# Designed miniproteins, single chains, continued (4): the designs that were tried, part 10

Each design is a single chain, and the fold is of that chain. pLDDT is the mean over its residues in the fold that is shown.

## One batch from the design tools (miniprotein)

Design m12312
Fold by ESMFold2-Fast:
Structure m12312 (fold): chain A 94 residues (1-94)
Amino acid sequence: MDIVKENYKKQNNELTKKVLEIYELMRQLEADPDNPEVFEKLKKLIEELAKETGGVPANITDEQFREVVRRIAEAVRAQKERDLLEKIQSLMDQ
């Protein structure tokens, strides 16, 4: 019983690490969208995660993948700009 619970936590930790790595690679791609190494690594991790979870098409074209990544990168950038503006406003209100 305890061994099964420990294996479950270990698998969850590995999935969490992969998600965090995907997020970090997306942030790197936001800073340098023409970096082929970051793009290839991100694509490989997403395909690997899709294969592990099942039910998600693993054969996404490079064009479709680039479009999805671009939209996510834009959303992350917009969120960072909002967070920075909110922090500046908070400091000025003190």
Scores: mean pLDDT 60

Design m12313
Fold by ESMFold2-Fast:
Structure m12313 (fold): chain A 93 residues (1-93)
Amino acid sequence: SIEELKKQVEIAIKDLEELKKKSKDEEVKKKLDESIELLKSLPDEYYQEALDIVLESIAETAKEYADASEEEKIAALAERLLKKLKELKKKLE
């Protein structure tokens, strides 16, 4: 349901806010903030695609950066997620 998807998006936003607090890099924090703002601005019809982007970005980053530091993992996730969410936003009129 849309209500369940909205709740999952709200959880994703909270998780990104926690990652922002863990990062020591202001540019990484800025990218996470931009992703949070994009998620908050999405119409409900895009919630599933947005959640898929978040989950895929986390999974791909965890696989590619398995041996990296936590800061490097957060930076890689922030870059990947923002790029994919900006591409999703381009589908909006």
Scores: mean pLDDT 85

Design m12314
Fold by ESMFold2-Fast:
Structure m12314 (fold): chain A 87 residues (1-87)
Amino acid sequence: MEAAERGARLAEEHAEAGSKAKTAEERVGGALGAMGSGLGAGLAAARAGDEEARERAARRAEEAGKKAKDPIARLGALAGARLARAA
């Protein structure tokens, strides 16, 4: 549970950082970070057998995507949510 929550929080932070980024490189970095953190959260929840935690992690990544002002950061967060559910 804690690992999934930590991963979901990191995905939110990466998406937010990407949305506030001033360079294309920082925006791409934020998107990749959100995607990887979302996947990690989903895998942690799946390993624990906690389907609700996996769904919560995916929903948090989707919310981060909805709040993301940059399309690249949004794509990363949404991809992270899909990967979390696929785990």
Scores: mean pLDDT 76

Design m12315
Fold by ESMFold2-Fast:
Structure m12315 (fold): chain A 94 residues (1-94)
Amino acid sequence: MKVTVTVAAATSSSPTLSVTVTVKVDSDEKMQVHVYAATAGEPLKYLGTQPFAETITVTLRVDKSTNVIVQMEVTSVETGKLVAQASALATVTL
């Protein structure tokens, strides 16, 4: 099984930030995506799990100009094992 996770770097002038994540799997194995995010200087917070999709959009609201780290973990549904991980820095300038 080979899993590739790509998180697109994002900039926003809006208090609503959307980050696009692309997940590619070269097998028919079922996958689950776990989402984490943090604003600059804060620890990563678990935001929840999403069903596997080729393209996933994560939407965050921020009230100040800040950097946001978005981290994705992909696990196998059958084994619960972590198979891929990626992160990106997004910037909000209000």
Scores: mean pLDDT 73

Design m12316
Fold by ESMFold2-Fast:
Structure m12316 (fold): chain A 101 residues (1-101)
Amino acid sequence: SLRELLERLGRAVAEAKALIPTEPAEKQEEIKKLILEAEIHVGLGLLAHALGMPELAAEHFERAAEALLRAAELAENEALKRALEEAARAARELAELYREL
């Protein structure tokens, strides 16, 4: 379950990153920035998990989901928007699982 959510999150983020060049140039930089913020929070969440801090891991996965949803709001390409929304959903489900551990 945790592995499947991490794989789903990583796949959706990779799909989103591949679709960024389809956006208007003015939006590409802000979308990249928000995806980078989400990736940083995913990394911090995984580090918190490794350190035995599941509550902190959950908080970081929630922040990752928020950044991904912000990027989805900016996206004009529907495929990019869907990939970002799926990534956010996976991050939110990760946060919920770590709160229950």
Scores: mean pLDDT 90

Design m12317
Fold by ESMFold2-Fast:
Structure m12317 (fold): chain A 94 residues (1-94)
Amino acid sequence: SKKKDIEDIRRMGETMIEVVERAERGEISTDDAILSLELARSSLVSSYRPHNPELAEIIREGGDEVIERVRKGDYEGAKETLKKMTEEMIKLIS
């Protein structure tokens, strides 16, 4: 259902924000956080691309920006990008 899809997207965004926050707190290395985000991005892009290529592109571009921000130590910018990406994805499926 549409409501379930929105809830799944919100949960996905929250999970990625938690990865960024763990790196920010030094609970995981920046490299481990980047690897987790790259794996999530690649998996999600592959899953959505055949059925919703526009959603896949938002995940690809937004994910690349998040990874670059984390690489630079811009954890606040990374979290802001994840929140904006989540809202854009929700708007697309709404």
Scores: mean pLDDT 86

Design m12318
Fold by ESMFold2-Fast:
Structure m12318 (fold): chain A 57 residues (1-57)
Amino acid sequence: SMAEKEKQVANIRKAIDYALENNDIVVARVALKEAEKLDAPEVAEEARKALEQIESQ
């Protein structure tokens, strides 16, 4: 359902925020994988950028 997808997207965004705050590359990778599985391209791009930012530091 759309409501369930929105909830999952919100959870992925929380994981992205956590990964950026804690420089947690594993959480960033998991967030990207979950976003790709959900066919959520916008949040997948957010996760990819977070992963690149963590890897570049």
Scores: mean pLDDT 84

Design m12319
Fold by ESMFold2-Fast:
Structure m12319 (fold): chain A 60 residues (1-60)
Amino acid sequence: GKASIAEMARTGTRGGLAGAYALQEAGLEEGSPEEVRDLVEAGGGKKAAEEAYRGALEAL
C-alpha cells in the first residue's frame, strides 16, 4: 500500500525502489514485509523501480 511505497522512498536505496517496482508488477502493494524483502533481493531493476516509485510518489 501507500505506506509501503513511502517507506521504500524514505530508505532511498536501489533495493527499496526495486521492491516498489516488483510490488507494483505483482499487484502486491499490501504485501508482507518478508515478501517485500524477497522482491528487493531479487533485484527488479533500478530504472524500472525508479519509474514505478515516481508514479506512486506523484499519487501521494
Scores: mean pLDDT 51

Design m12320
Fold by ESMFold2-Fast:
Structure m12320 (fold): chain A 57 residues (1-57)
Amino acid sequence: SPRDRAIALQGVKELVRLMGDTTDRLLAAKTQAEQDAVLAEHRAQVAAIQQRTDALL
């Protein structure tokens, strides 16, 4: 439906913004431990966006 398309598109836009933010944080990370922490937070944020998007569908 047009509503479902709009919801899916909003989820994609949030993921694109998150990818940019995570890239900046990875570039700022100076150690492997910092990079691992950024990637763990990224995975949690992706899951949250997916869960929120699914709840609206």
Scores: mean pLDDT 88

Design m12321
Fold by ESMFold2-Fast:
Structure m12321 (fold): chain A 80 residues (1-80)
Amino acid sequence: MEELKEKALSLIDSTIKYINKLKEKGSPEAQKIADELIKLLNEVKERLKTATPEELQRLMRDFRRKVTELLSKILKELKK
């Protein structure tokens, strides 16, 4: 339980840090997408604090999928 929560929080913090580095080299469009992802990450972080164990596992699966999709979108915009 505690390990999963710690891993989730660490992953979110690392992801936000990585996205902020990408924003420095990005276009205004890439920065907007990055800001949307950071907002989503902060919302998930808050929800993790109040989630039940069952909700936590489901949230983590949905979170990984959504983060991967948004991160891919940011990387595509940065490559233009």
Scores: mean pLDDT 73

Design m12322
Fold by ESMFold2-Fast:
Structure m12322 (fold): chain A 83 residues (1-83)
Amino acid sequence: LIDQFIERVNQLIKDFIQQSETMSPEEAEKLYDQTVAQIRALADETSKSLSPEEQKRLRLLTDAAIGALRMYLTSKLKELEKE
């Protein structure tokens, strides 16, 4: 269900944010790649039980989540360089 997908993605993002707090830029980039892969795998599994219309919504949510995660990483890397 899309609701469970959202909950799981929120957990992955939370874990990424928490773990990245003490990471180097290189480690944060590696964790980002792993987190994106997990989100995409979760989306693939979730899509198997959805209608075509729900699959479109899932793709939009997946892209939005990955985009938000990337923006966070970009901001984090800039903070680590300045502070």
Scores: mean pLDDT 80

Design m12323
Fold by ESMFold2-Fast:
Structure m12323 (fold): chain A 86 residues (1-86)
Amino acid sequence: SLEELKEEYRRLGEELLRLLQRALRTASPEDLAAVRAKYAELLEVLDRMIEVSTDPSEKERLRRNKEGLEEFMAAMEATIRRAQAA
């Protein structure tokens, strides 16, 4: 259900933030790989939420959230990669 997907999205988001905080501290390739894997899982759940949502306003909010998440993650990955090069 959409409610179950929302709860899964919340849990995955919290795990992603913990992994991201670690990768920002360590700049390790292994920690960046863990971030990428968790982000991929989060995107799959978000895409499924968009697909199953019947409320047009919620569907639009989810699409905007996806765009924001993609921009945020691109910036964070760039930051980690710069730290790896330093």
Scores: mean pLDDT 86

Design m12324
Fold by ESMFold2-Fast:
Structure m12324 (fold): chain A 84 residues (1-84)
Amino acid sequence: MLSEAERRQIDFQLAVIRKAAEALPADSPLRAEALAAVAAFEEALAAGDEAAIRAEAARLDALFAELLAQHGDIVLAAAKEVLA
């Protein structure tokens, strides 16, 4: 099972990725990838597969880094909304 600290980090990243992706243009490949990654993580969590949950969490980490690198202003705005 994920620790409380890991769960809080993942919940925060999940919310930020979702909000940032929704702010991207509808035809953005990164938007589609981000929303698919969020859905895959939610499926893994619902299935209770710890290995799948950790694998999808690692993918969300990588995708969050890519969003920050390419669309840092959008990610910052999304993070402020999640923290508010």
Scores: mean pLDDT 79

Design m12325
Fold by ESMFold2-Fast:
Structure m12325 (fold): chain A 110 residues (1-110)
Amino acid sequence: LPLSSEMPKDTRELMSLGLARQLFQEGRYDEAIAILEGLLAEDPESALAWRELGNVYFAQGRYEKALEYYEKAVEIGKDSPLMPEYLENLAKVYEALGRYEKAEEYRKKA
């Protein structure tokens, strides 16, 4: 079915995030990335989609790329009730990069 003007934007975002998370859990990282990139092409202000991209790249061991996307999630989602989760994601990627002092700093903020 073609995506018509009848599908609410919020419903489309929730469906795309749900599908991307399922693909991610199945190890289908390239497909999860494609869904999230499509979502961000329509809504670049989706802090959740930036975080989920960071999660996929983190799982692939691409920590520098994960850091870039987590920083985007924090920048866009600064007024979000999910900010503690975004800061914890930054802490985890800094830890994976061997930046332990920076990781502790962000965990204290989360």
Scores: mean pLDDT 80

Design m12326
Fold by ESMFold2-Fast:
Order: structure tokens, then C-alpha cells, then sequence
Structure m12326 (fold): chain A 74 residues (1-74)
């Protein structure tokens, strides 16, 4: 899904996703922001992102993926 994006497109997408998550799920937003800030490359970010998704409840994962889908459609 996000693997096909350039580093700049991924950065802009994640900034929008994090802003929306801050209002809907602030705990997940904080975790995602930390991964985003600490990742040195797109590959490192995607690895940490997949690990984060695997630790989330199904409901939280579905919320995050829905937000990504909506922001990608913009």
C-alpha cells in the first residue's frame, strides 16, 4: 500500500495521518510520530510501521488503515 510512494509522498501522507490520529487515537498517534521521527530511511520506517500495526488491536489497525486510505484518496 504505502511501499509504492516516494519518500516525500510517504512523509506528507504520514504527517496527515498523524494529525488525524491525534484527535481519534492519541496513543497510536504518539507511537507513529516516534517511529516517523526516529526512522532514518523509508525502508526503516516501513519495517517499524509494520511492527507497530502487528501490535495494535484489530479495531485500532482498522482505524489507522481507514485514515491512510482516505488521505491517499486526497
Amino acid sequence: EVRGLSEEELRKLMERVIERLKELDPETAEKLQEIFDKSKSKTEFLHQWNELLSTLSQERRDLVLAIIGEERAR
Scores: mean pLDDT 78

Design m12327
Fold by ESMFold2-Fast:
Structure m12327 (fold): chain A 84 residues (1-84)
Amino acid sequence: SEELKKRLEEMEEELEKLLEELKELAEGVEVSEAERKEVEEAVERQKALALERGMPEEVAERLAELLREGALAALGALKKLEAE
């Protein structure tokens, strides 16, 4: 478990860089409140599953935040591509 935590921490910086790129791709695109709610509910469900599978709560919460930010940025990027 300690080795898994270490690898997750190391990947966190890489995931944050990907989030920055996705946010730039989504620049200028508004995500609605309804879309944000759908993302939040999906992320919360995944967090609950991770906790049931034995993921430490602190890790699950951090990953859920990254997933939410990433999903919102990806949704924005997809909307931009579809509008084009």
Scores: mean pLDDT 77

Design m12328
Fold by ESMFold2-Fast:
Structure m12328 (fold): chain A 92 residues (1-92)
Amino acid sequence: DPGEELLRILERAAEAARAAKDELEAEIAASMALMAVGIAKANGIELTPEQLRRMAEIAREAAEAAEPYSPAAAEALREVAEELEEEAEERE
């Protein structure tokens, strides 16, 4: 299931964000999460509302971890989390 694979990638990105020690590491972790979501959208991967909500939650967690080092990266992740949650609601 491509959705489950994307969730695993996003979880790894969130773990990297939590382990970040500086701005560069936080931005790399955030970029991994943003790319995973972008690839899913670009390839038309059909995600269930449950998968979309889980992705949104993980992106929000990554944002919280990145915020001390890169507020800009954290804001981008929060914006993506909101978009994913809205998409989940529209598909119910």
Scores: mean pLDDT 81

Design m12329
Fold by ESMFold2-Fast:
Structure m12329 (fold): chain A 67 residues (1-67)
Amino acid sequence: MRRLTVEEAVALADELIANPDIPKEEAIERFLRMTPEGLAAAMQRLEEKGDEKGVEIVAEAANRRFA
C-alpha cells in the first residue's frame, strides 16, 4: 500500500473534523499508515481545530505504531 503523505494526513484530519461519525478503529487504521511527520501534522491540525476525539485517535495510532 502507498504510504500516506503529510498532505494526505492533514486531509484525513479535516475529514474527521467534518465527519465525527467515522468509526474510531477505522480512523486509527488509516493513521497507522502515515509517516511520523504525517501523524505530527494531523495532530497539530486537530489540536488547532479543537477536535479532542481526533487528537485521541492520532495519539492511539502513534502509540500502536511507534511505542
Scores: mean pLDDT 76

Design m12330
Fold by ESMFold2-Fast:
Parts: structure tokens; C-alpha cells; sequence
Structure m12330 (fold): chain A 83 residues (1-83)
């Protein structure tokens, strides 16, 4: 279903973000530097997800919901880093 495709894309995004942050932490990036990177990259990440969801044929309503969830997840990552 379209909902399953949206959920898979969200889970893939989460796995990618966790892998990126783990790599940055191992490379010695501070939490402040990681937050700054997330702030800088947020618009590009949202554009990437929107493009991929469009290519998958998701409805505009599902795309908007997915983008809201992606934005919320990025905010959650920033909050976790700020801890």
C-alpha cells in the first residue's frame, strides 16, 4: 500500500540518520557540531524525501504527513544530542 511505502521510506531515513550520527560521533564530532550539521542539512533532507516519495507515487496527503514525521524526527535527534 502507499502507507506501507511511506512507512518504509521513513524507517530507511531513520536508519540512514542513525548511521550518519554514529559515524560523526566516532570521528570526534561534538553534539553542538552534529546539531549544526542537522540544522544546515534539514531543508536538503526534506527535499530528498519529498522527491523520493513523489517518485514512489505517494499522494500529496501522505507526502505531507511523511515530511511532518521526518521534520519531527530531526527535531527529536537534535533534542537527544542537546541532552
Amino acid sequence: SEEEKAQELLEEFKRMMEAILETLERAGWSPEEQIALLDDQESSLLAMIKQRATELGLSQELIDELLSKVKAYIAELKARLAG
Scores: mean pLDDT 91

Design m12331
Fold by ESMFold2-Fast:
Structure m12331 (fold): chain A 71 residues (1-71)
Amino acid sequence: GSQADEYAEEAVKAAVSGDFDAAEKAFQQVVKLDPANAASRLAKAVSFIESLDLPEAKKAERVAFLKSLVT
């Protein structure tokens, strides 16, 4: 995949782990490398988090964080 795909995966992994600082930095690289698709990549990340076997509160926290990155 592209470097933007790699940074998007790193952002999701960091967000799942609760490392929101690392997730934000990785997503900033996604915005720099592929700004036209940043919002759709974020939507896919939200969908992925919602599909995980995590407690509902942990999903809500991560989804809220991710949605804040493109606003």
Scores: mean pLDDT 81

Design m12332
Fold by ESMFold2-Fast:
Structure m12332 (fold): chain A 64 residues (1-64)
Amino acid sequence: GRAEAQAIRDEAVAAVEAGEDLKAAMAAMAARLGALVEKDPSVGGIAQEALLEASAEMAAIVAK
């Protein structure tokens, strides 16, 4: 649920900080969060929020 979505977000951000491609990291994160929502639709809002927050943070890291 929430902890899993946060872990997916944190892993994606860490990958970009380590020098991974932003587009690839975002695509991988979106796929993992999408799979989480498929198994538990009740976390859809949490997964969407995690995607939005992580996307902004990852973009900020790359912009440096």
Scores: mean pLDDT 80

Design m12333
Fold by ESMFold2-Fast:
Structure m12333 (fold): chain A 75 residues (1-75)
Amino acid sequence: MVSEEELEKEVKLAMARLIGAVAELALKRGVVPTREDVERLREAAREAEELGDLETAERLRRLAREAEEAIRKAE
């Protein structure tokens, strides 16, 4: 019923959403993210946008900006 390509797309979107949820929780708890975390969020946002999930992409971009700001204030 679902093609292998469509299943891969769903898995990628689920992973992107999980990355966002983990980052949001960490930021709310005052954990300063790493630059690697920011790049991971940016990459997940690009992938979500390519896959047509604009809501997830926008959320991930906002989290990446918040993460970068947290790093900037800590440096």
Scores: mean pLDDT 82

Design m12334
Fold by ESMFold2-Fast:
Structure m12334 (fold): chain A 82 residues (1-82)
Amino acid sequence: DAAKKAALQKAAEAAKKRGEQTVKKANELSDRLYKKGKEEAEKGGSEEKAQRLFDGADGMRNMAKEFEKTMSAAAQELLAQA
């Protein structure tokens, strides 16, 4: 069914685009958290707060990587159903 295959391909392309945007936003948030952690450390503030900000940044980066992998897998599944 050419129409069904075309619809699934379009859905896969839309999913990829949404995934790429989500990954970008998560990486941007990770960068912002790292910056805040550095600022906390540089001002002689709480090392515990700085570490939590760094941990949050690493968490967001890891979530971005996992989400990118998940969205790629979902796109492949949609194409396989065609």
Scores: mean pLDDT 80

Design m12335
Fold by ESMFold2-Fast:
Structure m12335 (fold): chain A 96 residues (1-96)
Amino acid sequence: ILEESKEAIRQFLIDAGVPEEEAEKLVERLVKEYPEDVHVLSFFALIEDDKVYLTSANEKVRKALVEVLSKYKEVIELTFQEFAELSYKKYGIDPN
């Protein structure tokens, strides 16, 4: 549901160190400009210290997230394959 997707993205941004007001503005912008992309958003992220590892199939959403997150954290853009390998190596969990 769109409202649940909005809240999840907002909370992720806040957890990554984005101020609440800026996080809310980004979420509203994504919903307004890319309403179909936001409610079917497929992205994975991992926050570690000063870094955020991010993968997304949607280039527009990925670009918007990177632009905001890079102000607060070092953003490392990964392919889905690279993200899956990182998750497996770090946590021993097979994502498939």
Scores: mean pLDDT 72

Design m12336
Fold by ESMFold2-Fast:
Structure m12336 (fold): chain A 117 residues (1-117)
Amino acid sequence: SAREQAEKKAQERKDRYVAMLTDRSRAQETSEMLRIEAGVYDAISKSTEDPVLAEAYRALSALLRRTSDLADAGRMTAADAQRTGDVIGLVTLGDLLEQAGDLESAREAYRQATKTA
């Protein structure tokens, strides 16, 4: 189903971010990438008319900035990586479900992302 495909892709993106965030050998590259991504999510949150999407993207943007600072400082924990991965996974799930036309499930995923961030 479209939902099962969205859940699988969201899990794969979460797993990639957790792996990237736990790789201390690339911490500077990861930090720079997260700052760029935070800027993109912040810009979308300010331009969208959807308040649920805006709140989720604003929360993710703030989390990515904090995670970038932790990576840059060499202070990233497994718990920090997992939390950031969870929020990215939930936002990705919301985005994919919205694209599939499942607006109710998309909004629930966005609310869970905001709550987790």
Scores: mean pLDDT 89

Design m12337
Fold by ESMFold2-Fast:
Structure m12337 (fold): chain A 97 residues (1-97)
Amino acid sequence: MSLEELALKAIQARQAGDEKSYAKYELELLKELAKKFGADPEKLAPLIEEIEKAIEAGDIRKFLQLSDELISLFPDPEGAIEAYREAVAAAKAKLAS
């Protein structure tokens, strides 16, 4: 699934008030960014597990904190943030057309 498709699903879930589906699509987007930027899956696995637990608990604050920590472990965190912003912008453009 493309970064744009995941961003689109996250935006749609948020618009529907489905915070858990929103967080799940955001995590899948972060996983795809991790693959794109060559992050070590073994180093990320424990943190991804904690993020999944936060999502199931509805702990949005912890979800956001752990997501920031996950990105900081990428080889290029700034590049990953920029790619995230581009995917979100492209998804918003598709919703406008």
Scores: mean pLDDT 83

Design m12338
Fold by ESMFold2-Fast:
Formats: sequence, structure tokens, C-alpha cells
Structure m12338 (fold): chain A 66 residues (1-66)
Amino acid sequence: MYEKIKEIATEPFQKLNEESKKRFKELDEKGASREDVIRETANSLRRIGDILDEAIKKVKEEEKAK
């Protein structure tokens, strides 16, 4: 179970990590407010949840097919 979720989620998580680093760097360079930083953090957490939910869904669909 976990191994399949990890396999599916690995690439999306790497992309999210790269995107998040770039977005936070851009916010720092622009002198963004604390509110903007908190909002981007909340958005990143939602994306993590979406990636995990999608990975679980794909694993469940694969197991039903076997």
C-alpha cells in the first residue's frame, strides 16, 4: 500500500516542492506581507492533501482491477 502511494506521489511532491520554493522566494523578493506568506502556506498544504488523495484513489482503482 504505502510503496504504491509513494511511487505515485513522489513526482507530484517533487514538483510541488520546487514550485513552493520558487513562490516563497518570489514573495520574499517582492517584500510580501505576513498574510501573503500564510496564504501561500495554506495553498501548499491543500496541494499536499490533493496529491495524497489522488494517489490513494489510483491505488484503490488498481487493486479493484486485479
Scores: mean pLDDT 77

Design m12339
Fold by ESMFold2-Fast:
Structure m12339 (fold): chain A 100 residues (1-100)
Amino acid sequence: SKNDLELQNFRIELIQEIDDITLELRAKNTKEAEESIEVLKKMSEEIDKILAESVKNKKPFEETIKEVEKVVEKTIKELEKIDKEVAKKFRERFEKILEK
């Protein structure tokens, strides 16, 4: 369906941004970077479950995005405790995805 295509496109864009940030963090080779990567990995796993359930249950795109936004906000708060710059960067990239 059109809704499934929109969710898949959203998933692809979000995964690309998470992968880009993770790659930059791995290059730093610090304890804070390692902790931030684990937080982002847990978020990705939670989001994949939300997206899979939304496709299975034919949830509207807007409802699915609201559920994803809650996980992202929780993740940003966890990242802020580790590295405020990483948290800010991820927030800005996520907001750009939503503007499409």
Scores: mean pLDDT 84

Design m12340
Fold by ESMFold2-Fast:
Structure m12340 (fold): chain A 59 residues (1-59)
Amino acid sequence: SMAAEAAREARVENLVIASRILAQERGRSTVTDEDVAEVAAAMGLSEEEVARARELVRA
């Protein structure tokens, strides 16, 4: 449904934001795949959501 798609997009955006914060707290200006994976594991996100977030952090 459109609502489920919007919720998924919001989760991906939150993953990107949290991954950037984690990188900054670790003294880095760039987000790594490990940052995304660590946050995603804590948030219980799917492989699809993780892959989408990785695309966004590299853009």
Scores: mean pLDDT 82

Design m12341
Fold by ESMFold2-Fast:
Structure m12341 (fold): chain A 71 residues (1-71)
Amino acid sequence: SDEEIIKTVVEKLAELVAKTQGISLSEAERLIRKAAKMLLEGKSLDEIAEKYPAIRAFLGVIDQIVEELKK
């Protein structure tokens, strides 16, 4: 399910994103959830990066995890 995919991405990356970007864990989780939802809706990485520049560097790995879990 989409919710299980989003949850898995958050669990894998939230702490790393928070530490690397210097943001709170809750903010990292929020941004990852937004990006994963947009990817599941078929939005491009460029469109997501424009809306959430704080996680731009992580969009490639988020996309990879989402695509792997969709199989």
Scores: mean pLDDT 86

Design m12342
Fold by ESMFold2-Fast:
Structure m12342 (fold): chain A 86 residues (1-86)
Amino acid sequence: SALRAQGEALLGEGEELFLEGRYEEAATKYRQAADLYRQAGDDASAEAAELFARAAELKAQGRTNEGLELYQRAVDLMAEHNKAQR
């Protein structure tokens, strides 16, 4: 799906911004990815992207431990979904 591929590209942009500490911009990209995944019918990837967005929002607020917890949940959810697709 073109929508799924675009969602994956935006998820990658969000990840790069997150690693750079640009958390508000990362949250925006993650939410855009979630919308595209949802349009593609990929609800699991949409849910993971929403968790990444929330993690980035918490990091932007200085709520580092809570942000890292949600980030790890998003990583785990995405990994489980990717294993099921392979």
Scores: mean pLDDT 87

Design m12343
Fold by ESMFold2-Fast:
Structure m12343 (fold): chain A 64 residues (1-64)
Amino acid sequence: SVMQKLMQLYDKAVENATDEKEVKKILDEIRKLLQEAGVPQSQIDDILANFKKVVESKKEEAEK
């Protein structure tokens, strides 16, 4: 399902939070997945903005 794929991508991004290139790749994949699922662009932008905040928080935690 779309939700299962989204959760897998979230987990992968959190796991790789310190790898900026990998995070960008995962965010692009999430955007594509949501667009293909018919989610409005405004909602996709909000989801990605909130997700970037979560990843940034995890990156800060990893930097100790």
Scores: mean pLDDT 77

Design m12344
Fold by ESMFold2-Fast:
Structure m12344 (fold): chain A 72 residues (1-72)
Amino acid sequence: IGEIRRVARKAREEGKTELADALELAAQEMESPTPDYALIAEHFETAAKLYDGSDPYLDFLLRYYAQSAKKE
C-alpha cells in the first residue's frame, strides 16, 4: 500500500490530478475495515488508463492490482 501512496503523491506533484485521485481512493478503500474490492478494481482500472506507461513495472503493477481486486 505504501508504494501506491508514493506513486499518488508523485502524480499530484507532476499535476496528474486524476491519476493521483484514483490512486488515493484505491489506497483509502484498501485501508478500510471493510474494503470494497469492486471499488478498488475500478480505481486501479482508472489509474491504469491514465498512466502513460513511462515505467513498465509500475504500469504492470497497476494493471495487476486492478485484475486482482476483481477476483477479491
Scores: mean pLDDT 74

Design m12345
Fold by ESMFold2-Fast:
Order: sequence, then C-alpha cells, then structure tokens
Structure m12345 (fold): chain A 68 residues (1-68)
Amino acid sequence: MPMRVSRVELVRHPDGTLDLSVYEEEDGELRLVSRTRVPESKLPEILEGIRALQESGGLREVRFREVG
C-alpha cells in the first residue's frame, strides 16, 4: 500500500551510520512515524527509495545533513 509521508530526514554521523527519520502530517502537525539508525553502506538503497517516493508524489520534503 503506498504510504504518504510529508518529510524524510537523513543525518550522516562520523561513526559511519545514518539516522533515517520519517514524518507524516496529521491534523496539520508533523508526527515522527519511524526512526531507524542504519549503516552508511545502505545510503544508495535509501536514496533510490526516496527518489521513487518523490516521483510517485508520496514524499514532499527531504532533508540531508552531515554532522562533524
């Protein structure tokens, strides 16, 4: 079932991991639906998933950050 999400945040950490956070808009508020910490080696697969969701209109905002 296609999931509608409002925002995805990716935060790259210096230890070689990524924080993936998914937010959905509910009643005008952003709610954190899922937060997962994954190894950086999964970044290409995650980026392809994000692209597919953006192309289908299921994803409105993507934020990518790196922490030093």
Scores: mean pLDDT 75

Design m12346
Fold by ESMFold2-Fast:
Structure m12346 (fold): chain A 81 residues (1-81)
Amino acid sequence: MIKIREERLTVGGRELTLRVGLFPDGTILAQAYDAAGEPVAGFLFDSEGRLLGHGHRGLSEEEARELLRRAQELAQRLLAE
């Protein structure tokens, strides 16, 4: 079964929910959702926490970079468990 972690955070004054899942193949997917439950960003990492791909919608580059930093931290915590 996949491992999942979630946190609530504020980026650029916007309340978001960040969900990070570790899949059986070792890949990690992080997705950020707004207060309405709509996806605003996604990040895919390998089993060592290296970024493989990403995308965002309706975020500034600064907001997207902060969100990536938070997703990377949560992915590393999940890998350490």
Scores: mean pLDDT 81

